# Designs tried in a protein design run: designed miniproteins, single chains, continued (4). Part 44

Each design is a single chain, and the fold is of that chain. pLDDT is the mean over its residues in the fold that is shown.

## One batch from the design tools (miniprotein)

Design m13507
Fold by ESMFold2-Fast:
Structure m13507 (fold): chain A 75 residues (1-75)
Amino acid sequence: MMQQTQELYEQQVSLNKEYATAVKNKDTDTVQKILDQVQELQQQLKQLGEQGNRQSEQLAKSADQQISSAKSYLA
C-alpha cells in the first residue's frame, strides 16, 4: 500500500473502534461525529480512487458500509 493509503486505512480502523464503543455506550452524539468523519474520509478515498489508487477505491466502499450502518443506528 502507498503511505498515504496506509494512513487513511489506519484512520478508518480507528474510527471503526470508536464507533463500536460509542454504540455500546449509547452515545448518539459521538456516533454522529464519527459518521461525519467517515464521510470526509470517504470523499478523500474516492478522489484517490479516481486517480487510479485501487486500495483507496476499496476503502471508500468500506466507508459506504460504515455510513449506512451509522445511519441505520441513528434512525
Scores: mean pLDDT 77

Design m13508
Fold by ESMFold2-Fast:
Structure m13508 (fold): chain A 81 residues (1-81)
Amino acid sequence: MPALEKLREELADHPMAEKIEEYSKFLGMDELGKLLALLVHHLRGDVIEDEIMFTIFMGIVKALVDADPEKVRQGLLKLTE
């Protein structure tokens, strides 16, 4: 289920909206949504507002996915509910 839809709506007025849509095409909206929810709550307990912070976060996600997308997906599925 695309948990990203609610997050995207919240970020629609932020420059991050375009980045979310771009990453959803290569990573998958469901996986990206779960990862965003996990890391946002872990880091700030809030929505990522800073473009720099969001870019760094997405860079880390991309690096992990590029290394082994299957393992990242499996790990997220096990950790998230």
Scores: mean pLDDT 57

Design m13509
Fold by ESMFold2-Fast:
Structure m13509 (fold): chain A 61 residues (1-61)
Amino acid sequence: SQLDQLGAQIDETGRQIVAASQAGDVDRTTALARRTLELQSQYQELLTGQAVPPAVVEPPA
């Protein structure tokens, strides 16, 4: 399902944040954190059936 796919993506970005943080890659950690917020927003929209804007606007890439 789309919920399962979004959950898997959130988990994967979490793992990548840990790896980037351990490597001291602040730019990557920040980008992944923004990506996580966007994915969580989409997850909430699907879960509740309501449009939920992300906490911050995520720039591409």
Scores: mean pLDDT 77

Design m13510
Fold by ESMFold2-Fast:
Structure m13510 (fold): chain A 80 residues (1-80)
Amino acid sequence: SVEEFVELLRKRVEEEFSPELAEKALKVIEEAEEEAKRLKLTTIGEFESVLIMVASEHFSKEELEKLIKIADEAREELKR
């Protein structure tokens, strides 16, 4: 579910990022959740698209690539 994906994403961000980057990423994830609720999005793929859009406005290219990698790993973990 989207909720399970978001919880895994938060956990991995806190484990793999520096405290400062993790705090920034958690705020971006929260903004993406609010936007997804506003748009009534229900799939992980739709949420991931919104997450990347929001993150691209706040993150450097390097930071965005790190977040995308973590999101991809979280999505793969949820496949089964």
Scores: mean pLDDT 83

Design m13511
Fold by ESMFold2-Fast:
Structure m13511 (fold): chain A 64 residues (1-64)
Amino acid sequence: SAAVERATEELYRLLAELRAAGASRDEVAAAVQRRVRELKEELGLSDEELSLALQEAVARLAAE
């Protein structure tokens, strides 16, 4: 869905920014948890859809 695609893009950008900044594991976890909560409220996505978006974002980052 378009909403899942947008969530994936936003999570990918966040993860790429955090990696470029040299963020710690704890900083990454906290930032991702906050963004997932914001996306749930903004886009009306389920926890399952947000989990799928996060998995795709991580996969895209790992492919670089």
Scores: mean pLDDT 86

Design m13512
Fold by ESMFold2-Fast:
Structure m13512 (fold): chain A 95 residues (1-95)
Amino acid sequence: SLSRAVARMVGRTIRLIGMILDGASDDELVEEAIRSAEELIEQGFDDEALELLKNAAILMKQEGREKAVQRLLDYTEEKFGKEAAEKIREYLKKL
C-alpha cells in the first residue's frame, strides 16, 4: 500500500496541475509547491519533499515558466544543498 507521505506528495502534485489549468500565477504555483514541501520536511519526509519539488519544476518547465523553475531550484538548494538542485536541473535538461 502507498504510504501517507507518498500519497500526500502525489496529491499535492495533482493540485499543482489543477492550479495551472485554473490559470494560477508563477507566484501562486511556487508558493503552493514550497508550502507543500515544507509540510513534508517538517514531518521528516525529505525524499517525498524533493520528489514534489522535482515534479513542480517539471510542470513549470513544460508551461514555459522559467522564473518559477529557477525559484524552485533556489529553494531546493537552500533546503537540500547544491547537489540536490543540480540533480533536478540535469533531469529538466533531458525533457
Scores: mean pLDDT 86

Design m13513
Fold by ESMFold2-Fast:
Structure m13513 (fold): chain A 92 residues (1-92)
Amino acid sequence: MYREPVVRVLHFKENSEAYVLVSGQLPADVKVTFYRNGEELKGNIYESINPNTGAHVSVALVENVKKEDKFEAKVSSPAHSEPVTLEAEIVE
């Protein structure tokens, strides 16, 4: 199983709030950028690195979510020449 970062939409309820989550074992110099329908999300973004496990978690809180919304995350690191774009899976 690949140790790729996972992108999910958690606690989805249409016309309410949801969380867009990126989780994985990522280098400390990684930058995560969130997108909703191609637009960069600014604000309400939180990042945590677990020092005991090396787990990296970035979360964006989004409001007024719709079932047709497309959420993506771009993961960039100095160790990689290009950002990795990951599409979020809605978990119901």
Scores: mean pLDDT 71

Design m13514
Fold by ESMFold2-Fast:
Structure m13514 (fold): chain A 67 residues (1-67)
Amino acid sequence: AVNIEDLNGTLAMFLKSGQVDLARKVLNYMLQSGCVPDAATCLELAGLARQAGAEDLAEELEALALE
């Protein structure tokens, strides 16, 4: 079993390295597994997504923070 901390770290790593497609796959896996980050973590990851040029992914992460 993967924990949410490992998934958050992996997502952040892919965003920092500009691997946006892999970051999207990690987020999709997290949602399917019910491993949704908390609102603060979602907003931090959205900031990293913007730095990587992934505005659509940033919007998805911000939407998750509102749930």
Scores: mean pLDDT 80

Design m13515
Fold by ESMFold2-Fast:
Order: structure tokens, then sequence, then C-alpha cells
Structure m13515 (fold): chain A 70 residues (1-70)
């Protein structure tokens, strides 16, 4: 649904912000550390996507509003 797509987009934006923050706080991170971070964030996205797939429209709307405030 369009609401589920909006929620997934909001999660992607949130996770990208977290990635940027991690890289900024760890400017000497190795390529391996960056790859490990990217793998972890992709795994976390998968968990959010699973949650969104089984959530009600009300739960998804509340979740999107919460993410936009972070």
Amino acid sequence: SSLQEEAKAAVREYLEKQRELLLKTNPNASQQAIEDTDRTLEGLFGLYEQGISVATDEQIRDFIEHLKKL
C-alpha cells in the first residue's frame, strides 16, 4: 500500500541519517567497519519492513509521525 511505502521511505531516511552520524563520529573507520555497518543497517531495515507488513494503518501512521520527530 502507499502508506506502507511511505513508512519504508521514512525508515530509509532515518537509517541513512544514522549512517551519516556514525561515519561523522568515526572518521577513521576502516572499509570493513563501513561494510559491517551497512550490513547491520540493511538487516535493521528488514526488521522494520516485516513490522510494517503486519501493522494496521493506524499503527503505520503513528510510526511515521514518530520517525519524523526523530
Scores: mean pLDDT 87

Design m13516
Fold by ESMFold2-Fast:
Structure m13516 (fold): chain A 68 residues (1-68)
Amino acid sequence: SKKLSDEEKLRVMRMLVGMSERPLSARELAELLEKATGAKFSTKETSRLARRSDVLVRQPDGRYALRR
C-alpha cells in the first residue's frame, strides 16, 4: 500500500539530500526514507523516483545531489 504520493516521496528525498553533507547513494537514500516515513523502500523504487525528479541529479559515482 502506497501511503505517500511519488511527489511527496520526492519532496522528502530532496530534503534528505539537502540536509546531507555529501551526495547520497540510492541505497542510503532508501534507508533514510524508511526511517523518515516508516514505509519500505527499495533501491530500485528510489532510483526510479530520483530519475523522474527535476530536483535531483545522479553523479558519476551513482550518488544523488541537488540539481543546481
Scores: mean pLDDT 77

Design m13517
Fold by ESMFold2-Fast:
Structure m13517 (fold): chain A 72 residues (1-72)
Amino acid sequence: SEAEELFALAEEYLKKAQEAKAQGDYDAAIEHLQKGVAYAVKGAELMGDDRAAEAVRREGARLLAQLEAAKA
């Protein structure tokens, strides 16, 4: 399904974000995390799960703030 494809893309980009963070590449980690969050939100919305979409947005914003702080 389209939702399954979106969640697979989210997983792949979140994995890339973790790998970039482990290497100290915070710019790449932020970029990959933004893409992963966007795909996860779209997948949750497609399934009609507004609570999951909101939770993903909030957790994504928290993680992005942590990466920006680590970069500064």
Scores: mean pLDDT 88

Design m13518
Fold by ESMFold2-Fast:
Structure m13518 (fold): chain A 97 residues (1-97)
Amino acid sequence: MSPENMKLYQELEEVKRRGTNEVADHLKKGDIDGAVEAALRTHEEIKELLLKLGYSEEDAELGARAMSLDIVREAGLLTDKRDLAAEVQRRVRERLM
């Protein structure tokens, strides 16, 4: 892997960590709308990084969607708010269609 790609993968892991924490903070408050908006912002940041890594638009969208939904799942586990996280995942999927 190139040195440039290593930096982008490190940035990707930082974006995923920040996104998980932001979604978790909203879930703790019962703020479903805030959690959805945090997940969608994280999705856009991940997609931009995947495009910079050389993925196609289609692959970057699929990857960003999978990663953002996993971030919401992890936030639900962290906060013991799995049912709220499932609702956030449903709304994120609807917004990305």
Scores: mean pLDDT 89

Design m13519
Fold by ESMFold2-Fast:
Structure m13519 (fold): chain A 103 residues (1-103)
Amino acid sequence: SPEVEEIFLQLHELSLKAENAKTVEEIIETMEKMIELMRKLAAQLKETDPELASKLEKTVADGEEMLAQVKKSKDLKEAKRAAVLLGASVTILDMLYYIRKKS
């Protein structure tokens, strides 16, 4: 789906933005946008690929937990690590979507 592919591209762009962020606040804002897009993507895939939708929902839950920890600690190094891990999860999910695409 072109719409699904566009959301993955937006997620990769946000991941790169988080890597280049200089403040915890910028990383928090970027991670919140990533989580929102992943929720939207999971909803769109729920009927066509429920397994991938479920994996996205788990990544959202894990991302929200990491975001809560970042908001509590306010540590830039921890925030950057959380953003990198969230971005890595997006990459794995995009790879799974790509492999499962039959046309």
Scores: mean pLDDT 87

Design m13520
Fold by ESMFold2-Fast:
Structure m13520 (fold): chain A 93 residues (1-93)
Amino acid sequence: SEIEELLRELARYGVISEAKARDFLEKIKKSKNQETIKELLRRLVDIARELVQVERDAQAGKISPEEATRRVLELRSEAAQLIDELEKILKND
């Protein structure tokens, strides 16, 4: 399942815990909004990958520490908003 793979990636990247990923999976299986949830999960995985890239670019000296901090805060804020949206969808199912 693409949803299971996306949730596993999010747990692997540390965006959510393994326990939270399992909780989300059980709720999503019962949801009528699986396609919308899939889109949210894909964006969260993209953000997780971008966070790793920002860390790599900072360590390589390709971006300043200030730029890295700004990007991390922006990406973490977007991730938090997407997780809140996911929880709202699941609560309303």
Scores: mean pLDDT 87

Design m13521
Fold by ESMFold2-Fast:
Structure m13521 (fold): chain A 85 residues (1-85)
Amino acid sequence: APVRLSPEQAAEALAHLDAAKAAIRAGDLRTAAEHLAEAFRVLEEAGVTEYVSAEEWLRALEAMTEEQALALLDGLKAGVRALAA
């Protein structure tokens, strides 16, 4: 059976992704990376994907424009919502 997120896991991951989007808009890529790492910890615990560290996310975000980073976060949020349905 395909892996599903519980409503609690989806809500927790989405809260971290929303906080990451706010941090990106504020220019705080370190805080954004920390929230992305926490979202991916929730996804790993749910068996959806492997954990990605804050350091790995920070490196990725530093290579992106704000527009690219926000598009990535919107894609991740859509993926979380799809796994919760």
Scores: mean pLDDT 87

Design m13522
Fold by ESMFold2-Fast:
Structure m13522 (fold): chain A 89 residues (1-89)
Amino acid sequence: GTPTSEQRKEAVELAAKKLGVSVEELYEEIKRVTITRDGPWVEKIPDKEVGEGASTSDIVEAVARLGVEKGLSTEKIDEIVDEVRKILG
């Protein structure tokens, strides 16, 4: 099923905390992923609004990308992704 806005907020807050980044930084990365998949029209939408409507796949990809950028191990990235997937269903 499609995640709720509340589920997306919870997943983003948890992932940001575990990645050691701000919620705003993670929303920015989710928007970057969404732009590459949905197209440049997404650029004009606020980061939080994009994140609140993002697919589970886009959120997971953003978490993985940011984890790699921050130098986290594959094991730690997989743990965060699994917790995000549990929240989002």
Scores: mean pLDDT 85

Design m13523
Fold by ESMFold2-Fast:
Structure m13523 (fold): chain A 78 residues (1-78)
Amino acid sequence: MREKALKIAEENAEKLLSMPPEEATKLLREASEEYKSQGNEELSEYFEEAAKHIEEGDFEGAKKTIIDLTLKLAEEIA
């Protein structure tokens, strides 16, 4: 299970980073606001951090944050 979750996290990071930065940051911020409204501040912060890294051109930081975010989502859904 852990190896599968990590592979999905890496695929999600690559897919999101292959999108235009404006679209990626918009999706991440919309998700951040939605999770914050549901009381999930931890997930909200991960989405906001990923968007911020993309805006700053820190694609390595963005990739790491998206991987961590995807693994956190997998734990919550499982």
Scores: mean pLDDT 78

Design m13524
Fold by ESMFold2-Fast:
Structure m13524 (fold): chain A 93 residues (1-93)
Amino acid sequence: AIELGTLTLRRDGSLVVSTGQAKNLSKDMEVTFTTTVSQKSGPPLTHEQKRYVNAGETVTITMQAEVSEDTTVTVTVKSAEGTATASGHLKKP
């Protein structure tokens, strides 16, 4: 199983920077991280990254996206053993 921690969101001008940590509590496995950045208008921005994560390893997932509105960032980790999701919200300036 992959444990996904709380997302940390920071705004830098028009950029949202999302940082999350995931810990593998099971055996070595390949996992897919999907980061979705959603605003009130327009389609969500989605980025997918595949990583091999060793047993007991903690990996840091960082993403940057340009945003102009209140933003929700959702990170989903998918593995052969299941799915975990964490979300964060950042208000516009």
Scores: mean pLDDT 79

Design m13525
Fold by ESMFold2-Fast:
Structure m13525 (fold): chain A 100 residues (1-100)
Amino acid sequence: SIEDLLNDFAEELFKEIKEKLNLSEEAADKISQIILEMRLTALAALEAGASVDEALARARDRAIAKLQELQKQGVISEEQLKTIEELLRKGVERLRERLA
């Protein structure tokens, strides 16, 4: 199902982020919440009749904006932000292929 693919995406992305970055508990919790919200945003957009590309773009852009706020607040470093954005970009591309 689409829900299962989105759940797998969220779990895989968060696992990759934790494996590549030594995150504080606060950073891990907040990033987990952003990934959850991204999944829900994509699902809601798809249910509203958006294309896969539109739904994933909206979810990605919202997640990036929230991650940038965490960096501004000092919860994550600039280097950590760049790594997370790269993993997110790659994860969304893999998800797009699975939804096509």
Scores: mean pLDDT 86

Design m13526
Fold by ESMFold2-Fast:
Structure m13526 (fold): chain A 76 residues (1-76)
Amino acid sequence: REEEVRRVLRERGERLEEAYEKGDKETIEELSELARELGEALGNPEIGEEAARKVLESKSAEEADQALLEALRRAL
């Protein structure tokens, strides 16, 4: 449902901010993997792979969150 998607995005944003502040590479890698899987599940694996790469290359939570949101919008 739409509300469920919005909730997941908000919670993800909070986790991203914390992970980048702490330099938690494991969490950043998990979020990158989720972006790839999301693109695959939505029928656009290319978009998921691009988002995953951008998350890994991001220097801040804001950049990573933006990449994930763009992938979600493009895949939908």
Scores: mean pLDDT 71

Design m13527
Fold by ESMFold2-Fast:
Structure m13527 (fold): chain A 95 residues (1-95)
Amino acid sequence: KEEAIKELKKADDYLTKAAQVAPPELRPLISEAAREIAHALSYVKNGDFEKAIEEAEKARKLLEEAYERSTNPEVRDYLKKAIEEVKKAIEILKK
């Protein structure tokens, strides 16, 4: 599913931007979410869509936690966009 790969890569791009402006306290959550997105991408490329969905859901939960802990509007905007792209990838993978 090329479209799922595209959405996961967009999420990773937003996380890179969030990490650059995030305070040190949020960076571990952002890094962990990026790692789960990388795992999801690997599983999509290998055709393991069930595991890809599982890792993408883990990333979504970590990003939602980072979003709730963030008070910086720029960080929150990047995290919200990353969450939206992860949700799109999950929907595509379920079809």
Scores: mean pLDDT 86

Design m13528
Fold by ESMFold2-Fast:
Structure m13528 (fold): chain A 77 residues (1-77)
Amino acid sequence: MEELRRRAVERVTEALREMGLSEEEARRLAETAVEGLLAGKSIQEIIEELKKMGASEEEAREAALIASATLTRLEAE
């Protein structure tokens, strides 16, 4: 579980950095999105949480979707 979370956070952080976010911002958003999904929060709840952290609507939506896709792929391994 901890290894899955770490790998998901790293992959989401990298994807968000490619969108132009700083490493620190990308990592915070990635951690929040991954932890939210693992806790059973909906995509919409995660988007709202990320927006409260200062993310734009587009950044929040992309982070939530990337985190969801990344976790699904890692769980399938």
Scores: mean pLDDT 80

Design m13529
Fold by ESMFold2-Fast:
Structure m13529 (fold): chain A 67 residues (1-67)
Amino acid sequence: SAEEIAKRLLSSLPDSEIPKYVNAKSVEEAKEIILNSPHLSEALKEELVKQITEENFEEIKKLLSKV
């Protein structure tokens, strides 16, 4: 779910990296930010890239912006 994805990002990333996801303009941009993050393991990157979709992307951004 969008809430579970947002919680995983918040628990894995420093606060300084969260604005990159909130400001991402597309799912593709968000996936590139994930793949280039030094704070995420390769296994977690693969799972997050699979789980982020057009349908949940806006809700994930909204949840991240509340922190």
Scores: mean pLDDT 80

Design m13530
Fold by ESMFold2-Fast:
Structure m13530 (fold): chain A 67 residues (1-67)
Amino acid sequence: SKEEEIKKIEKELKNMPPRERAEIEGDVLSQLPPDEAARLAARLRASDEDERIKLVAEAIYELQQKK
């Protein structure tokens, strides 16, 4: 399910060092259309660490669905 796949991605992100996680965040933003990237970046800036991980995991899931 979507929820299970997102939780799996969240677990993988939580197991990464913060620097590597930030690199993944940048890579995700670079793969989105500019308007979507700007909106996600704004949400990430307003979020705590746990919410940032969840938002990035959701974005990774959506990118995987488009491939």
Scores: mean pLDDT 83

Design m13531
Fold by ESMFold2-Fast:
Structure m13531 (fold): chain A 95 residues (1-95)
Amino acid sequence: MFFAFLFTDGAPAALLPKPTPYTGDLLSLEEAKEKAVELIKEAFEAGHKSAFITVLGVPGSKGEEVKEYLEKALPDVKISYKSYENSIIIDAEKK
């Protein structure tokens, strides 16, 4: 019931197909944390200054736990999040 999706705003070129978010298997909370780290690193390696990661199926009460995990894994990155009823949106910015 947990999914991690990466959305990056570079500049959407007109007439290019919209990137499809990851729609794989159900992730555990730990797998979602690990996937979020990978997606953030991939976005920054691709030259993006910020990455927005949507984690579906995680209650807002778990947002702080995910943030702490990401801050430990990515010390050079500023992590903030917004919690919703059944999702969190993580905003990751290079320091």
Scores: mean pLDDT 65

Design m13532
Fold by ESMFold2-Fast:
Structure m13532 (fold): chain A 83 residues (1-83)
Amino acid sequence: GVKEYRVETEEEAKKVGIEAAELAYSTGDTVRIYTKSEELREVAIKAAQSKAAELGADLDIRVSGNEVTLTVTDRSDQFFRID
């Protein structure tokens, strides 16, 4: 499926970028982020990339104007514990 977010402020862009990376990682869904400016777009991308790195996930990021589409292309489960 595709999950869509809309951001109008820098704080929303940071929050949504993080949540989008987490959601794409946990569900495998494609996430689309709509922003009002290139600056907000870059903030969202940076937040998503930072969170994906923490999760050990690779993001495929596609940009169309101020819209960002991201999908997790490679997932690693670093939290899998073997007894």
Scores: mean pLDDT 77

Design m13533
Fold by ESMFold2-Fast:
Structure m13533 (fold): chain A 94 residues (1-94)
Amino acid sequence: MELKEEAEKLLEEAQKKIDELVSRMPTASPEVREVLRKALDYYRQAVTELIRALKAIDEGNLEEAKKHLEEAKTYMKQADSLIAEARRLEAQRA
């Protein structure tokens, strides 16, 4: 139950971040847009892994669920690093 709650919360967070990135892209410079596109790709991979984690939980495969959850967290960290880079690039262009 705790693993399922964590996976569901992270899935909601990842979906929200995807929506935020999609909304930022049309007004971003080409350089910033490329970085945001990479961040979007990582969050999409995180969503895929979170869905796999939830499926593994439903199947009783807690070891597999934990691996997918850890992969999702890694993708989210990569995406957050790219979002921070995009903010630095935006500050330099202002």
Scores: mean pLDDT 86

Design m13534
Fold by ESMFold2-Fast:
Structure m13534 (fold): chain A 73 residues (1-73)
Amino acid sequence: MSKEQVIKQTEQAIIDAGRRLASTMPDPELAELVVRGGEEEARRFGQQMSTLSLQQAQQLADQKIQSSQDSLA
């Protein structure tokens, strides 16, 4: 897998996790803030990963995806 693919998959996973969390919230204003926060975090994370090697990017991706899953559990 290329570094670009790892970055894009990680960004998408962060966005998807935020959307899943938001969909469980009864407050639509809070849900929108969660979605927007996730999208901005994904963008910043992707930019940070672009400065790393493929191996380092993959390690951070794995950590971030695991952290996002733990937040939903």
Scores: mean pLDDT 76

Design m13535
Fold by ESMFold2-Fast:
Structure m13535 (fold): chain A 100 residues (1-100)
Amino acid sequence: MPSAYERALAALEELEALLAARRGEMSPEQQKRMDELLAELRALLEANRDNELFNVVLYYMLSSLIQALREGRLSLEEAVESLEAMVRTLRALADWLAAR
């Protein structure tokens, strides 16, 4: 079974690809998929609340990104850049944890 980090990474990578493919407004299907990915990321944060390292590294970044996307406060470029940074951070953290 994939770890919580691997599942969060997969969801973030799909969300990044969705936002990067966007040229203007997203289709209703793309918007629904984005909402599903954001809900999965929130559920993963809640399910891993006892993992202090996961929560310290990701909780603020993911909660802030989810809120900003819902409010339309991020430009497309800012959202993609933030997701790329989060994907890199989560991948590095997952690799570090796997080496322990």
Scores: mean pLDDT 64

Design m13536
Fold by ESMFold2-Fast:
Structure m13536 (fold): chain A 93 residues (1-93)
Amino acid sequence: MEYTLKELAEKAGLDLSKVDEVINKIKEIRREAQKGDPLAKEALDKIASILFEAMKKAVEYLKNGDVETAKEILQKAIEEINKIFEEYERRKA
C-alpha cells in the first residue's frame, strides 16, 4: 500500500503518458458507476481485480530486482484494461 499504479509504472520504465490515459479513463468510468451505470460498475470491478493482482506481482518482482518482468506484468494488465474499456464503450453504443 506504499505505491500507486503511476509510481510502479515509473519504477518499471513504462510510458507514463499512456499510464495517465488509463488512470483518467478509470476515473471517468468510476464517475459513471457512482451515477448508477451497471455497465460502468461491472467494468470498474474487473479493472480493480486486474490492477490489484498486477500491482501485487509487480511489487514482488521489483523487490527482487526483476524490473523487466514487473514491466511485462504491468503492460499486460494495461492491455487487458484497454480491452475492458473497448467492451464498455461498445455495450454503451
Scores: mean pLDDT 83

Design m13537
Fold by ESMFold2-Fast:
Structure m13537 (fold): chain A 66 residues (1-66)
Amino acid sequence: MSITVTINSIGPNSDLAVQIGEVIELTAEKVGDDFSGSIIQGSSVYAVVCKLDGDDIEILASTACS
């Protein structure tokens, strides 16, 4: 499922070139209180683990998986 989210925080294991307050499109599935899914940035796909905070997300980790 594709959702639009605002980045609230970025974990130290994130390879994404994003900033706090940035709005991104996330292809993710809700797992409990967290989201696990993917982000497309340019020509790359990143697997991400996110924590949901209302309409904002905390990116806990990301890795390129293209």
Scores: mean pLDDT 65

Design m13538
Fold by ESMFold2-Fast:
Structure m13538 (fold): chain A 66 residues (1-66)
Amino acid sequence: MEFATPEAERFYRLGLRHFEAKDYEAAGMAFGLALSHDPEAEAARRLAGEALRQLGRYDAAERWFA
C-alpha cells in the first residue's frame, strides 16, 4: 500500500495491531491519525470505518447483554 508520509504508514500499522487485538477504539484513533497525515489513504479509511463499526457493535452488545 502507498502512503504519502512515513507517519501515515506508522499510524496505519499501529491501527492494524490494535484492530487484531480487538481494541477497536485505539485502532480507530490510530487509523484516524494515519488519515490526518495521508487523507487519500483508502486502506486506512476503510479500516477506520470497520473499527468504528465494530466498536459500536461492542458498545451495543455490552448495553444489551450486560
Scores: mean pLDDT 73

Design m13539
Fold by ESMFold2-Fast:
Structure m13539 (fold): chain A 90 residues (1-90)
Amino acid sequence: MTPEERARHRRAVEEARRLLEEGQKLYDEISKIDPENAEKAKELVETIQRLLEAAERGDPRTADDMVRLARQILEELKKLYEEIKKKKES
């Protein structure tokens, strides 16, 4: 692996870790507000964790693909959080 490929891989893994941290924060907030949806939020966070592990083990392209999927899962988790907030306001 070239130094440039190693730098690319490291950045992708760092981004995947950041996405996992954001997901864990959203899970904590959902668990406080709506314990019924906490299990679904947990499954989404566990999916991001598996994608991070795949990014760490894979090549730079695999890491980029795993980050893209992790962003999609995080967006799903954000939508779940917004829907829970709306329901609580009702």
Scores: mean pLDDT 84

Design m13540
Fold by ESMFold2-Fast:
Structure m13540 (fold): chain A 78 residues (1-78)
Amino acid sequence: SMEETILLFRIAALVSEMYVLLQQAKNGKLSVEDALKEIERAYEELKRLVEDPRVPRHIAEKALRKAEEIKEELKKLA
């Protein structure tokens, strides 16, 4: 449905935002500490969105996995 499409777009946009924060940390434009703090806030928002029963379980799990991968990559920079 259109509502599901919008919800999936919001989830994808949030994961993309986390990726941008990781790239800014890699480029020295943001400290690893500040990037981690902002990524963890975005991760908590992502967790709220994926609790919506309109989100297919497979899509929720994939988004959370990508977010965890971003967090792990950021930790390697510390």
Scores: mean pLDDT 86

Design m13541
Fold by ESMFold2-Fast:
Structure m13541 (fold): chain A 112 residues (1-112)
Amino acid sequence: KAKKIVEEIVRLIKEILEEAEPKEAAAAFALILRELAKQAEKLGMPEEIIDILLAIAERLEEIAKDVELSERAKELVERIKRLLEELETKDNFIELLSALTGKPKEDLEKVL
C-alpha cells in the first residue's frame, strides 16, 4: 500500500531530524527535496510545485554549504530516494505531501 511507503518515508525523515546536527539535516533534506522534485516532474505535477521544492532545496544547500553527510545520513537519504521512486501515481505523491505538510489531501488536490 502507498500509505505504508509514505509512513516509512516520514519515519526516515524523523530519524534524520533526531540524529543529525542542524546543518547536516539541512544538507540531507536538500537532497531529499531534489529527489522529490524529480519524482514530481516524472508524475506530471504542476511546474509551480517543482519550482517551490527546488527553491527550498537551494536555500537548504546554502545553509549547509561545506557540510559532509555522515554514512548513516547518506544511508537514510538513499532509502528515502528508493521509496520516493515507488510513488508511481499523482495520488500517491499527494498522499506524501499531505503527510509532510499536515494539510488535508482534498485541499492539496485543488491546487495540484
Scores: mean pLDDT 83

